# Designed miniproteins, single chains, continued (4), part 54

Each design is a single chain, and the fold is of that chain. pLDDT is the mean over its residues in the fold that is shown.

## One batch from the design tools (miniprotein)

Design m13976
Fold by ESMFold2-Fast:
Structure m13976 (fold): chain A 74 residues (1-74)
Amino acid sequence: SEAEEYIKRAEEALAKGDLLAAAEHYYKAGLIYEKQGNLEKAKESYKRAIHLFLEVGDEEGVAKAAKRLKELMS
């Protein structure tokens, strides 16, 4: 699936040390899983994105992923 493709791209980015690219790919995977109604995989993907955005200091990335995660956990 498209979401699984983004997960694989994120894993490849992590292997290369591209943390920002990995964060963006996990975030996109989260959006696709959310649209598909797979809320567990969406939450997992957003949590991974938040962790990576925090490591690189991307405050906007943290904010957008955290907003999505909060709405799924409410």
Scores: mean pLDDT 89

Design m13977
Fold by ESMFold2-Fast:
Structure m13977 (fold): chain A 65 residues (1-65)
Amino acid sequence: HMTPEELVEEAQKALDETVKAIKKLREAIQKGMPEDEINKLKKEYEEASKKFVEIYRKLQELRDA
């Protein structure tokens, strides 16, 4: 099981990846990239967001134990 410090570090990494993914998505939309590329970036954003939520949930469980 991860330590609280490791969980916080993983949460920061997941948040950074989520922010990076949304920025890439916005840039692609502004540049008028093909729909297929935009859909791929949407999927990457959703995946990064899901991972962040899962880590955040683990952090909350650890805090409330």
Scores: mean pLDDT 80

Design m13978
Fold by ESMFold2-Fast:
Structure m13978 (fold): chain A 77 residues (1-77)
Amino acid sequence: SGLSREELVALAREAGEAAAEQAKKLAEEGKTEEAIELLERQIEELEAALEREPELREALEVLRDTAERTLEELRKA
């Protein structure tokens, strides 16, 4: 049995929030530039994944949007 679309989106939200927390922790350790570079790479990979995996679009968009939000927060700090 596979996960439902709603379950996939919920897992993506949870994973995105965990990744955002890790990036913010890295920035708190004085590695803000490294955290920004990591997030930019993740966004690039997620955009590529959206082209390859249209069935995962909603989940991937949640991950991308969370990464973009976190990136903007770190750039404004």
Scores: mean pLDDT 82

Design m13979
Fold by ESMFold2-Fast:
Structure m13979 (fold): chain A 92 residues (1-92)
Amino acid sequence: SMLAREGAEEAKRGVEKGGGKAEARAEGSKVVIEAEMPTTAQQFGALAGAGAAWINGAEAETKVEGNKIVITITGPTPELAGEGARLVGEAS
């Protein structure tokens, strides 16, 4: 949906502004963020954003492998998935 896609775009932009590189995609009420984050501090920021998404009613799954991090935000609605993804980008 459009709202989840907007959140995916915001997540990508936020990660890139923080010095990383990301690809983000939206599928219904799910946003997947695949990122390369050069610092542990940026990775902790992204994980804090995922936690904020969870507190706001979305589900957040994270996988970290070196400087690569995959965050999946699943909301009960596309809007909540998009907001969760935006929070990840903003915190990164």
Scores: mean pLDDT 81

Design m13980
Fold by ESMFold2-Fast:
Structure m13980 (fold): chain A 69 residues (1-69)
Amino acid sequence: GSHELKRQRAEQRLRGVIRAGEVLLETGVGDPKALIKLAKKALKEGEEHGVDPELLKKLEEVIKKIEEL
């Protein structure tokens, strides 16, 4: 149904932001402020559409590491 498709899209976006955050932490490539903004939106959408709590936690950990730079 539409709820399952929204969850899948939210999960894909969230996984993409985690990957971008990991690249930023490893290489310094990317915009930390823009990425944190995207990540907070991805967390909100993920919570709203029932994305895996472990994946949400992973993104929160990545955001925290970027904010500590």
Scores: mean pLDDT 84

Design m13981
Fold by ESMFold2-Fast:
Structure m13981 (fold): chain A 59 residues (1-59)
Amino acid sequence: MRERILEEIREAIEALRRDSGPDKPLEHLQRLIRAANELQKLGFSPEEVGLLVEELRAE
């Protein structure tokens, strides 16, 4: 389950980088927020989720 959520976050970040349209960034941000909430349900703290998102953005 965790790997699926991390893949979702990677895809959302990549889509945000590629798609500069006015409506599309909101869609991708909502996907990212949803995935972050799922990580918190798995026992990750908000701080840990933030660090994971930053690490994925750096890749």
Scores: mean pLDDT 69

Design m13982
Fold by ESMFold2-Fast:
Structure m13982 (fold): chain A 81 residues (1-81)
Amino acid sequence: MDLKEAAEEGIKQAEWLLKQGNYEGAGLMYTLAGELYLQAGDPEKALELAEKAIRLYEEAGIKNGGYYDALGVKYRAQQLL
């Protein structure tokens, strides 16, 4: 399976979760999609997805492991840009 195709499926799942009001689940799926884009060599897209995830966690008032994972994806993407 192409990493970018897997990431795009993750984004669709995140959008569906967000539509259901599941900010934590959407943040997790955006973070996983960002990780896949990093592995595919697309740090700009990974940064965009990590920032979306961080915003969702912050709006939900959640600073758990998923929030810090999203920060990690953002940091790694920025180091590649």
Scores: mean pLDDT 86

Design m13983
Fold by ESMFold2-Fast:
Structure m13983 (fold): chain A 67 residues (1-67)
Amino acid sequence: SMERFKEAVEKAIEAVRKGDSEGAIEHLSRALGYETDEEKRRLLLKAILAAHQGDSEKAIKLLEEAL
């Protein structure tokens, strides 16, 4: 569902903004489960990597592009 995907990505953005990298990755893993579009999935994977590296600005930008 597009609505489920959007909700998961929005929760991931909130977690990144709060410095909760573990919560962000959990929400992004859920979003990957809802998304079949390869380009959007690649954006989510890049966002997970950016979040792991502590690059919050890059992670949020990639997630906003996936919406």
Scores: mean pLDDT 83

Design m13984
Fold by ESMFold2-Fast:
Structure m13984 (fold): chain A 55 residues (1-55)
Amino acid sequence: SMEEEYRRLLLELFLNDADPETIKKVVEKYRGKEFADQAAIAHESLKKIKKEREK
């Protein structure tokens, strides 16, 4: 399904430390522009939390 493809792609982007612009493009394609900026912000916040936990 498109939902499974979307989740898999987001996980791969997260694991590969993708830049916010790449995240925005993926979210815009599957969810629409209105969610792209929020998703990029959330992704960056999650990456910061991950780095803090690994310290």
Scores: mean pLDDT 73

Design m13985
Fold by ESMFold2-Fast:
Structure m13985 (fold): chain A 77 residues (1-77)
Amino acid sequence: LSKSELVARAVGHIIRAIGAELDGDLREAAEALAEAGDLYEQLGDTELARRLYRRAAELYREAGDEEAAAEAAARAA
């Protein structure tokens, strides 16, 4: 994946997360933010990746997925 392709995919996941939050689908929103975090990590934007993982962890906790929340929180450290 080129840098432009990674950015396009990351933005797509962020848009998906916004839509999921508006629909109340916290688990889908968390999954989308975690996927965006993975892509920004690949881009070397560690600070943005950490912020995305922190938000994903919060949404996973609200959704009742404690295992996924712990995994996302670990990625944010």
Scores: mean pLDDT 86

Design m13986
Fold by ESMFold2-Fast:
Structure m13986 (fold): chain A 82 residues (1-82)
Amino acid sequence: SAVEAIEEGARKGLEIVDKEGTGEGGGEGMRVIADAAEKAGLTGLGDGLRAAADDVSTLSGEGGRAGLETALENAEYAAEKA
């Protein structure tokens, strides 16, 4: 399902954040969520997440994690509503 793909993207991003300690992992996780959202037909959400991923990539590991968690929450809501 779209929700499962979005959750998997967040899980991978959090693993990168934990390993690297930088916002780059958060940005990468958001790009994976964006890919899953676009495949589910949520193109606007996917485009927004890709744009936000660049900003999140410049943050600390804590900021990257928080950004990714917020993106996951919003993406799950959008996928359930679709």
Scores: mean pLDDT 75

Design m13987
Fold by ESMFold2-Fast:
Formats: structure tokens, sequence, C-alpha cells
Structure m13987 (fold): chain A 94 residues (1-94)
């Protein structure tokens, strides 16, 4: 739902302005941009999340989704594997 995604983006951007180390906010931006089909922005924000927390499994998952959206299946598979490696007890629908 485009309107809900826009609200999520605005809220997450405001959270980052308040706390630039808010990993969850960067992951939410990556999620929202993936849902909007703006894969390059999703990659940018997921990478920023990983700069702050290199063990963020949801950030690796969002990178996988973005690269899959861009048709880079091999790279997507690599990031999905990393997400599972960091959280092997949680079933991810990949």
Amino acid sequence: KEEELKELIEASEAQIEEDPNNVAAYVRLAYAYNELGEYEKAIEYAQKALEIDPNSHPAYYELGLAYKGLGEEEKAAEYFAKARELNPESPLLL
C-alpha cells in the first residue's frame, strides 16, 4: 500500500535524523523501497544498516530482495545465505 509505505519512509527518515545509528530505521527504509520497486535505494539503506550493525540479518535479507528485483539472482542468493547464517533458527521465506 503506497500511502502506508510513504508514511513508513517519512517516519524512518525522522528517526534517523534523531538517531543516525538507528539500525531498525535503515532496515525499514530498505524494506519500504523494496516494496516500492526502488531497489537501488533499498540497497543503499540496507548497506548503511550493515555499516552500523554488520550482523543485521534483516539487512542482508533486504539486500537479497533488492538484488533479486534487479535480476541479480546469484548476488541475491549470496545475501539470503548470509541472512540465514546469522539467524539459522528463524525460518525465512526466501
Scores: mean pLDDT 82

Design m13988
Fold by ESMFold2-Fast:
Structure m13988 (fold): chain A 61 residues (1-61)
Amino acid sequence: SVEEAARAFVRALAAEGYKKIDKELLERALRALFPDASEEELEEALKAAKEVAKELGVEIV
């Protein structure tokens, strides 16, 4: 799902040592991977990404 991909993206970048993730880059990546996703699905995916980021001490900017 879009949400699972968003969570996986944040976990992968955190594992590589990133402390900040560009929100626009994340949104563009999700839209590219899920071109049929609604804006509502993308908003829920970004919310899921932010929750994982908070747990891992990563900032979405």
Scores: mean pLDDT 85

Design m13989
Fold by ESMFold2-Fast:
Structure m13989 (fold): chain A 55 residues (1-55)
Amino acid sequence: EEKEKLKKEIREIIEKTNLNLDEFTLKLRELAKKSELSEDEIAEIASKEIQEYLS
């Protein structure tokens, strides 16, 4: 549930920022601070979503 919610939020950030590195990084860090998931887990989800977006 938490991972699925985070995945959707990350995807929305990617889409809205059009992968602008500065804006994406700031939004992702703010999301990570509010999440119960570890920094590593969030990074893994973000990497997978970025890969899917670019594919």
Scores: mean pLDDT 75

Design m13990
Fold by ESMFold2-Fast:
Structure m13990 (fold): chain A 73 residues (1-73)
Amino acid sequence: MVDEIKELLDRAAVSGPEEAVELIERAAELASKLTDPKEIEEVAEAFKEAASRVTDPAVRAALRRALSVALEA
């Protein structure tokens, strides 16, 4: 699951804004199912790293929402 989330984020990085938002939302849904604190932390760091590299405001907002979901799981 962590590897699948990271793959979705990697795909989002090379996709257009609309597809990137959809991929990030899918990654967030998978992250919400995580129960291992180590996996949650690893996924949270992946979302933070992705957010630092994007310039599109919609994609950035989606990553911020995903990070919030991952930290609450």
Scores: mean pLDDT 77

Design m13992
Fold by ESMFold2-Fast:
Structure m13992 (fold): chain A 61 residues (1-61)
Amino acid sequence: SVEEDAKAYVRARAAEGYKEIKEEELRAALRALHPDASEEELEEALEAAKEVAKELGVKIV
């Protein structure tokens, strides 16, 4: 799902040592994986990704 891929993106970047993730890069990655996703689905996925980022000490900017 869009949400699962958003969370996976954040977890992968955190594992690579990222302390900050650009929201625009995450949005672009999700759009590329899910070209048919609605804007609402992307926003929900981004909110889920932000919660995971908060848990991992990563900032989405």
Scores: mean pLDDT 86

Design m13993
Fold by ESMFold2-Fast:
Structure m13993 (fold): chain A 61 residues (1-61)
Amino acid sequence: MEELDVSKLSFEEIRERILEAARAGDTETLKRLTIQAVNYFLEKGEEEKALELLREVAAVS
């Protein structure tokens, strides 16, 4: 299993991978990617992007 580095992905790429995990019912990948992406955006001071990802995950969970 290749470790997905969210820092190397665009916001849209991160979003799509999270949505793919949600559609596949892969709750472990969904949780892991969401936590990594939210932490990454918060560390960059991009709180609005972190909030948007959380809202999208809530809509598909």
Scores: mean pLDDT 76

Design m13994
Fold by ESMFold2-Fast:
Structure m13994 (fold): chain A 58 residues (1-58)
Amino acid sequence: APSVAAEATPSQAAEALKSLLSGQSAATIAAAKTAAVDALITTGSPAAGVAAAQSALE
């Protein structure tokens, strides 16, 4: 799984998400994107968005 630093930029978080979602099904990608967006709206942190997407994939 891709790692994201605590101070990750939006671009670094986007690359981590692209790597994490690569090869996943459309349904899994949709669930992970929803979790990531919800975390971003709630916390404002790109790293939290990536963590939420990882949790959705497990």
Scores: mean pLDDT 71

Design m13995
Fold by ESMFold2-Fast:
Structure m13995 (fold): chain A 82 residues (1-82)
Amino acid sequence: MYEATLVVELPEDKADLAEALAEEAKRRAAAHGVEAEVEVEGNTLTVTLRGTEAQVEAAAGAVAGLAVAAGGRVVSYELRPL
């Protein structure tokens, strides 16, 4: 089992999209069989993903792609065994 933590930062003028992005991130993670927990603070999302290494890496890629599509960036990524 692995845990990945992504910190995603949206442009300040798109902070209103953070909650919708959090729900979409959870949905995409679930499609990869991954448990997702998302914390939103202003324009910053902290996404925690748990699953197998392959599932977590796939879900992290999907979440990162979603963030970039929304005009944001991944400012931090950490993957660790549980």
Scores: mean pLDDT 84

Design m13996
Fold by ESMFold2-Fast:
Structure m13996 (fold): chain A 66 residues (1-66)
Amino acid sequence: RLEELVTEVFNAVFSHELGSPEQVEAVRRVLRGLTKEERDAIIEALEKYGVPKEKIDFVRKVADSL
């Protein structure tokens, strides 16, 4: 489950233009309905996998808006 969610967020972030409405909605679709602990775990996993800080900050911002 967690690995699948991490992969979905990774694909949402890298398949769209940074900051586009499409990227925001793609990330929101994956994170919507998850607990804060699950969202934090996904963000930690993305950091460990070497996702750039700018993209991590974007995911945090989207998560915080939910």
Scores: mean pLDDT 79

Design m13997
Fold by ESMFold2-Fast:
Structure m13997 (fold): chain A 99 residues (1-99)
Amino acid sequence: SSKKEKAKELIEKALEVVREAIERVREAESLEEAQEIAREAALEVAKLLSKAEIEDPEVVAKTVGAVLLMMAASVAESKEEAIADLEAAAEVLEEAREL
């Protein structure tokens, strides 16, 4: 119970990082800046999720999927593609939080 509550809190913090990254990517002046924002956010989210000590394999799979989507955003060919990948990552993290 306590571990599950801590995991949920860290997933919520990861969601906040993704949502902030989406807004920063929207304001980015170049594709390179957008890719760097997504990369930094992906690393921060990965660190938060690692600290969560998630034991449920379905939650683990969803959180790994979210990080991979954020890494895809870091090599996206357009700002629109980067935003779409980050929005998909947020949706997967929202699903993980509900488990």
Scores: mean pLDDT 88

Design m13998
Fold by ESMFold2-Fast:
Structure m13998 (fold): chain A 77 residues (1-77)
Amino acid sequence: MEEIEKFIKEMLEKARQALDALVAAGLSEEDLRMAYDHILRIGREKLKKLGVSDETIDKFEAELRRLYEEALERLRA
């Protein structure tokens, strides 16, 4: 349980760093959305391979979406 939660936390931290780097580079909202979609797909596949529950995948998706929304707000500022 804790090992999977740690892995998810690390994936989300790497996603946050990647999205923040795109914002800092001045990329478009479309580029940010495409990066978010790619990270979401890769994350889902990794978690499915680890055999985690759909509920755990949903939690990961909700947290990733929050990071995307925060990055989008920074890009628009």
Scores: mean pLDDT 84

Design m13999
Fold by ESMFold2-Fast:
Structure m13999 (fold): chain A 96 residues (1-96)
Amino acid sequence: MEIERLREEIERAREELKRARREGVIEEASAYTYVIKGAALRAVGPEFEPEGEEYERLGEELRREAEERLRRREEELERRIRELEEERRRAEEEAR
């Protein structure tokens, strides 16, 4: 039955969205560890300040990239879910 297939596809897409959100949060947290390392290096002395600043910059770039990847993935999956829900609604209307 068409409706059953669509319902299963919607459920799979919802689970993918949930996993994407989980992985995105972990990626952002991992990027933040570079910011912490940079701050720690800067605290050692002025000779390590350029290296510490480079780590902080890297951490901010990685965090921004992770946030952007998650945003795009969420938009893609949310769009797919909406399209599948619309198809299911139409199939249900046709089935009476």
Scores: mean pLDDT 84

Design m14000
Fold by ESMFold2-Fast:
Structure m14000 (fold): chain A 89 residues (1-89)
Amino acid sequence: MEDYEKAVEYFEKGDYEKAVELLRPLAESGDPRAQALLAIAYAKLGKVDEAIEWAKRAYELNKTIGYAALQVLAEMGVEDAKKLLEELK
């Protein structure tokens, strides 16, 4: 909880590299919120392939959280996220 809150703080400040460092172990442990925020942080860093991979993993564990992450990625212009949203209707 504490580490996730710190990651959100770094993300909001625009320090996406530190957000990724804090989120990665939480995401790897199966936290869908951490997976979703990690996906968005990777997209902010221009790592689009990693962003899509983590958003899909979040969707597999929690459809609501993963779908929301895909919507954010699509709004950021990630074309693969737009295509996935069309398929997940």
Scores: mean pLDDT 86

Design m14001
Fold by ESMFold2-Fast:
Structure m14001 (fold): chain A 67 residues (1-67)
Amino acid sequence: GPREAERRRLLEEAIEAIRAGDLERAEQLLVKLYLQGLISAEEANEIGRALRAGDYERAIELLRSLL
């Protein structure tokens, strides 16, 4: 449905932002995913920790696991 399409789009955009080195955009997209109820607080926290640790491969894998 529309919610699942939006979730997929935002997850894919977050992955692209990380790959492009646009960490501000990646964090904004992660916040949007959480505030729209498209991911859990636990999922958002785990991905956010990976981003803050500079573990971008881990952050991408976590985002991909949600697709």
Scores: mean pLDDT 89

Design m14002
Fold by ESMFold2-Fast:
Structure m14002 (fold): chain A 95 residues (1-95)
Amino acid sequence: ERKKTLEEIIKRLGEIIEKLKELAKNGYDEKLLEEIAKQLEEIYEVLKKIVPPEKMPEVQALFLRIQGLIKQKDFAGAAKVLEELKKLLERLLEE
């Protein structure tokens, strides 16, 4: 169950990474940015329920960094940090 939930979140993060790359390539799309923000909030709420408490500070730090980069319109940088979050969750699948 936890493995299936993590796999689904990892897949959704991949989709958001592609959307961030589109923003970086094509410029500012407010509707796409709002959709990304909403999806990240939904993912964060699920992660709070399934990530071990000892790993949550690292997850929180990555989310804050992603949000800061998005606010600065550094969508390419946000995509890179989101890739690091995805790798962290993939490591949790192996544990």
Scores: mean pLDDT 83

Design m14003
Fold by ESMFold2-Fast:
Structure m14003 (fold): chain A 55 residues (1-55)
Amino acid sequence: METIDKIILAYRKDKEKAKKIGEIIEKLGSKVTVREIAEALGVSQATVSRAIKKT
């Protein structure tokens, strides 16, 4: 799985965060990175990277 797919999976059970991730992906498409997702969630990029490692 690509990094973005792992992020989606990691936050799948949190409906509010999953919605924010979906909105960013819709807005940026292929330009979306871990940084944009972290900003949308209000967390650090390192926090997102740790979440995907656990997935």
Scores: mean pLDDT 76

Design m14004
Fold by ESMFold2-Fast:
Structure m14004 (fold): chain A 55 residues (1-55)
Amino acid sequence: MTPEELEARLLAVSEEIARVHADYRAGRITPEEYQARLDELVAEMERLVKELEAA
């Protein structure tokens, strides 16, 4: 994957985290769903950062 593709995916994950926070504050999702989504998104970010460091 190119560094540009990795950067675009990192941006998309950051935007998704912001949406998850907004949904939780608005009461649209449960605390369990909030935690599950954050755990998944944080793991994705860590993976993408490691790929960027390896490039």
Scores: mean pLDDT 81

Design m14005
Fold by ESMFold2-Fast:
Structure m14005 (fold): chain A 70 residues (1-70)
Amino acid sequence: MSQQEIDRKVSSAGALVVAGEVELALGDRETARRLAERALELLDEVEKAGGEVDEKLRERAERVLEEAEA
């Protein structure tokens, strides 16, 4: 994976986390869950490629998923 692909995936994951947090706040747990799952998927792809992931961003995504499934 190129550095540009890593940067794009991290940026996309960040946007998905923010969107998931908003949907969770609005009570749309199904949409929040899907957004959080996709964000975590992208972050896992970055880590497997040797890219650095902001641990706080991963924690935010995991929190959205956890609260959406509660």
Scores: mean pLDDT 83

Design m14006
Fold by ESMFold2-Fast:
Structure m14006 (fold): chain A 128 residues (1-128)
Amino acid sequence: MDFPEEELKYAMALTLVGLGIRDALEGNTERAIEYSKLAIELNPELKAQAYAALGIAYVNQGKLDEAKKYFDEALKINPNSSFAYLAKGLLYYKEGKKEEAIKWFQKAIDINPKNTLAKKYLEELLKE
């Protein structure tokens, strides 16, 4: 077996972060929370991505103050996270703060021009 235990745990944690992000964005909030927490337990280095996914899950529950805390912690760990800025955009979208949402989606695109999801939300907000 060529993979040491730590590399296997990292691969599993990375998969769980991806599943947590997917489920958070699709509104599968309970699974998003479960997968994100499990990813942190397996590899704490994935905290920034997992916290952004947790924040989106809390946005889906209407727990906007809790979501803000998770996004702020994610950005403290990785201030260049396009995904965390996408997540902040989604939070302001849920608050009905269109101008704030546009700013954060634009920031996500500025950091990562391949952030297709941020582009879609920005286009929808600019369609009147």
Scores: mean pLDDT 82

Design m14007
Fold by ESMFold2-Fast:
Structure m14007 (fold): chain A 75 residues (1-75)
Amino acid sequence: SAEEARKEAEKIVDELRRLAAEETDPKRRLAADVGEGMALISIGVGKVAKDYEFALEMAKKAKENALKAVEEGKI
């Protein structure tokens, strides 16, 4: 459901927020912070568009990009 998709997207925000808080390298922390911001934007877009399933897909991509950037030390 749309409500379940919204909750899953919010969990992704929480995961990225936690990752940023636990990261000691400033560049990797920034990558996680950028990921959180992109996931939050995705939820905002989903609210305006009334499409939280699309928002969840975008949030998942934001998480994938953030995890890759953290692993590579790039933003």
Scores: mean pLDDT 81

Design m14008
Fold by ESMFold2-Fast:
Structure m14008 (fold): chain A 57 residues (1-57)
Amino acid sequence: MDEKLERMLESAKAAIRADPAAADLLLRVARHDLSKGFSEEQVERVLAELEAEAAAL
C-alpha cells in the first residue's frame, strides 16, 4: 500500500475508534472518496481493513 493510502487508512481507523456509532457513515464516505483516486482493488482492501476495525469495537 502506498504512503498516501496508508495515511488515509490510519486517519479513517482513528475516526472509527473515536465514534464507533458513525462507522457505517465513515465507511460509505471512505468508499466514495477512495474510488475517485484509487483502483477498485485498493479500495476493497482499505474497506476490508476499516470493516475489521469497526467489527473489533
Scores: mean pLDDT 76

Design m14009
Fold by ESMFold2-Fast:
Parts: structure tokens; C-alpha cells; sequence
Structure m14009 (fold): chain A 89 residues (1-89)
């Protein structure tokens, strides 16, 4: 699904050191999951992963550790992809 692809793309970007790209991918994964008719639970899990990715990216920037922020944002994007993979309800 598009949501899964976007979340995986976000995770790849985060692992490459792009915390903002990871957060953007995770947010788009949650949006795509809802647009594709994912169950409320799956959409919520994808959005939770997106929230984690966005917070991780922001904290890494503020703390002056963008690499740690990118790694944490990648984990959030992976969670968003897993949520999106839960399919329609």
C-alpha cells in the first residue's frame, strides 16, 4: 500500500541521517493509511509512529544531535509503516 511505501521511504531517509525526511515520510504514511481506508486502529498506529518520528526529529535538532534524532525518527517511520500495513477495517 502507499502508506507502507511512504513509511518505509521515511525509515530509509532517517537511517541515512535525514530526520526531517523520516518525519515527513511517517506523516504521509499516516495520511495515506486514512485515505486508503485503513481501520481506525491501523490509522491511529500509523499516526502514532508519525508523532514519534516528528518529536524525535525536533528533539535531535534542538539537542544538537541530528544523527540520534534521525535514527529515532527512522524508528517512528518504521512504526508508521507497520500501522499502515494493518490494512482496511
Amino acid sequence: SRGVELGREGARRGRAGDARGAAEGAIRAGEAARAEGASPRSALLAEAGAGVAAIAAAVGEVAGDPEAGARAAARGAEAAARGAAGGPG
Scores: mean pLDDT 84

Design m14010
Fold by ESMFold2-Fast:
Structure m14010 (fold): chain A 75 residues (1-75)
Amino acid sequence: SKKDKIISIMDDMIKYYQSKGDTQAAQSMQQAKDQLIKTGDTDNAIRIMQGRITSLQQTDPDFAKKMQQRLDDAK
């Protein structure tokens, strides 16, 4: 489902932030994932992920591009 695809992308982003030592970004994405599971609001989850991907374009453009492609495919 669309929700399951978005959760999968969120899980990979959480792992990415954890691997970089960005505890605040990892926790923020975990909270967004928990809200998606609770509410089913995929549009809100997509908006939050889009903001994070945009920020990543400045620090890790290759990872940002990979996540953007997966997000666009999940829409």
Scores: mean pLDDT 87

Design m14011
Fold by ESMFold2-Fast:
Structure m14011 (fold): chain A 72 residues (1-72)
Amino acid sequence: KEKLIEEARELFRKAVEAAKAGDSTTALKLYQEAIELAERAGLSDEDIVEMLMELGYSRKQAEALLEAVKAL
């Protein structure tokens, strides 16, 4: 469980870096993979939002990102 959570966190970190570099396609793919892994680890939507906030997003940005990725 802890290992899956750490892997999800690293995928989110990598996705944020890709987004900051302007690689939206890579960022989106990594966000999708990270959310899937986090859900398999038993994390709630709120847990995922908090993880994104730790990476520098505001709550509003984190919630919008999660909704956008889940809508794909």
Scores: mean pLDDT 80

Design m14012
Fold by ESMFold2-Fast:
Structure m14012 (fold): chain A 54 residues (1-54)
Amino acid sequence: MKEAQEQGYREGVEYGKRHGPVVGALRGAQTALEKGADSLSASEAGQRAYEETR
């Protein structure tokens, strides 16, 4: 679901700004999975969060 991926991305960016891009990416991917994203969409959310916070 696009909403789950987008929520993961937003959470990862916010977390990454506070704690660093790698942990932000992991948090974003985990949040997307918890919200119902598939593995690929969750990985993309995490990668986008990493790119925004590096």
Scores: mean pLDDT 81

Design m14013
Fold by ESMFold2-Fast:
Structure m14013 (fold): chain A 55 residues (1-55)
Amino acid sequence: LEEEIRRAEEEARRARERFEELYKVYGDDFSNPELVEAAEEADRAGTRLALLRAR
C-alpha cells in the first residue's frame, strides 16, 4: 500500500517536472503535442495518486 503510493508520488513528480520543463520552453503553445502529452501524463499521474490516497 505505502509502496504503491510512494511510486505514484514519484511518477506524479516526474510527470509534473517534465511538464514544467516543456512549459518553460514552449509556454502556452498547446498546439505542441509534446506539451499536451506531458500535461495529460501529469494529470493522469495526479489522479491515480489521489485515488490511491482517498478514493
Scores: mean pLDDT 76

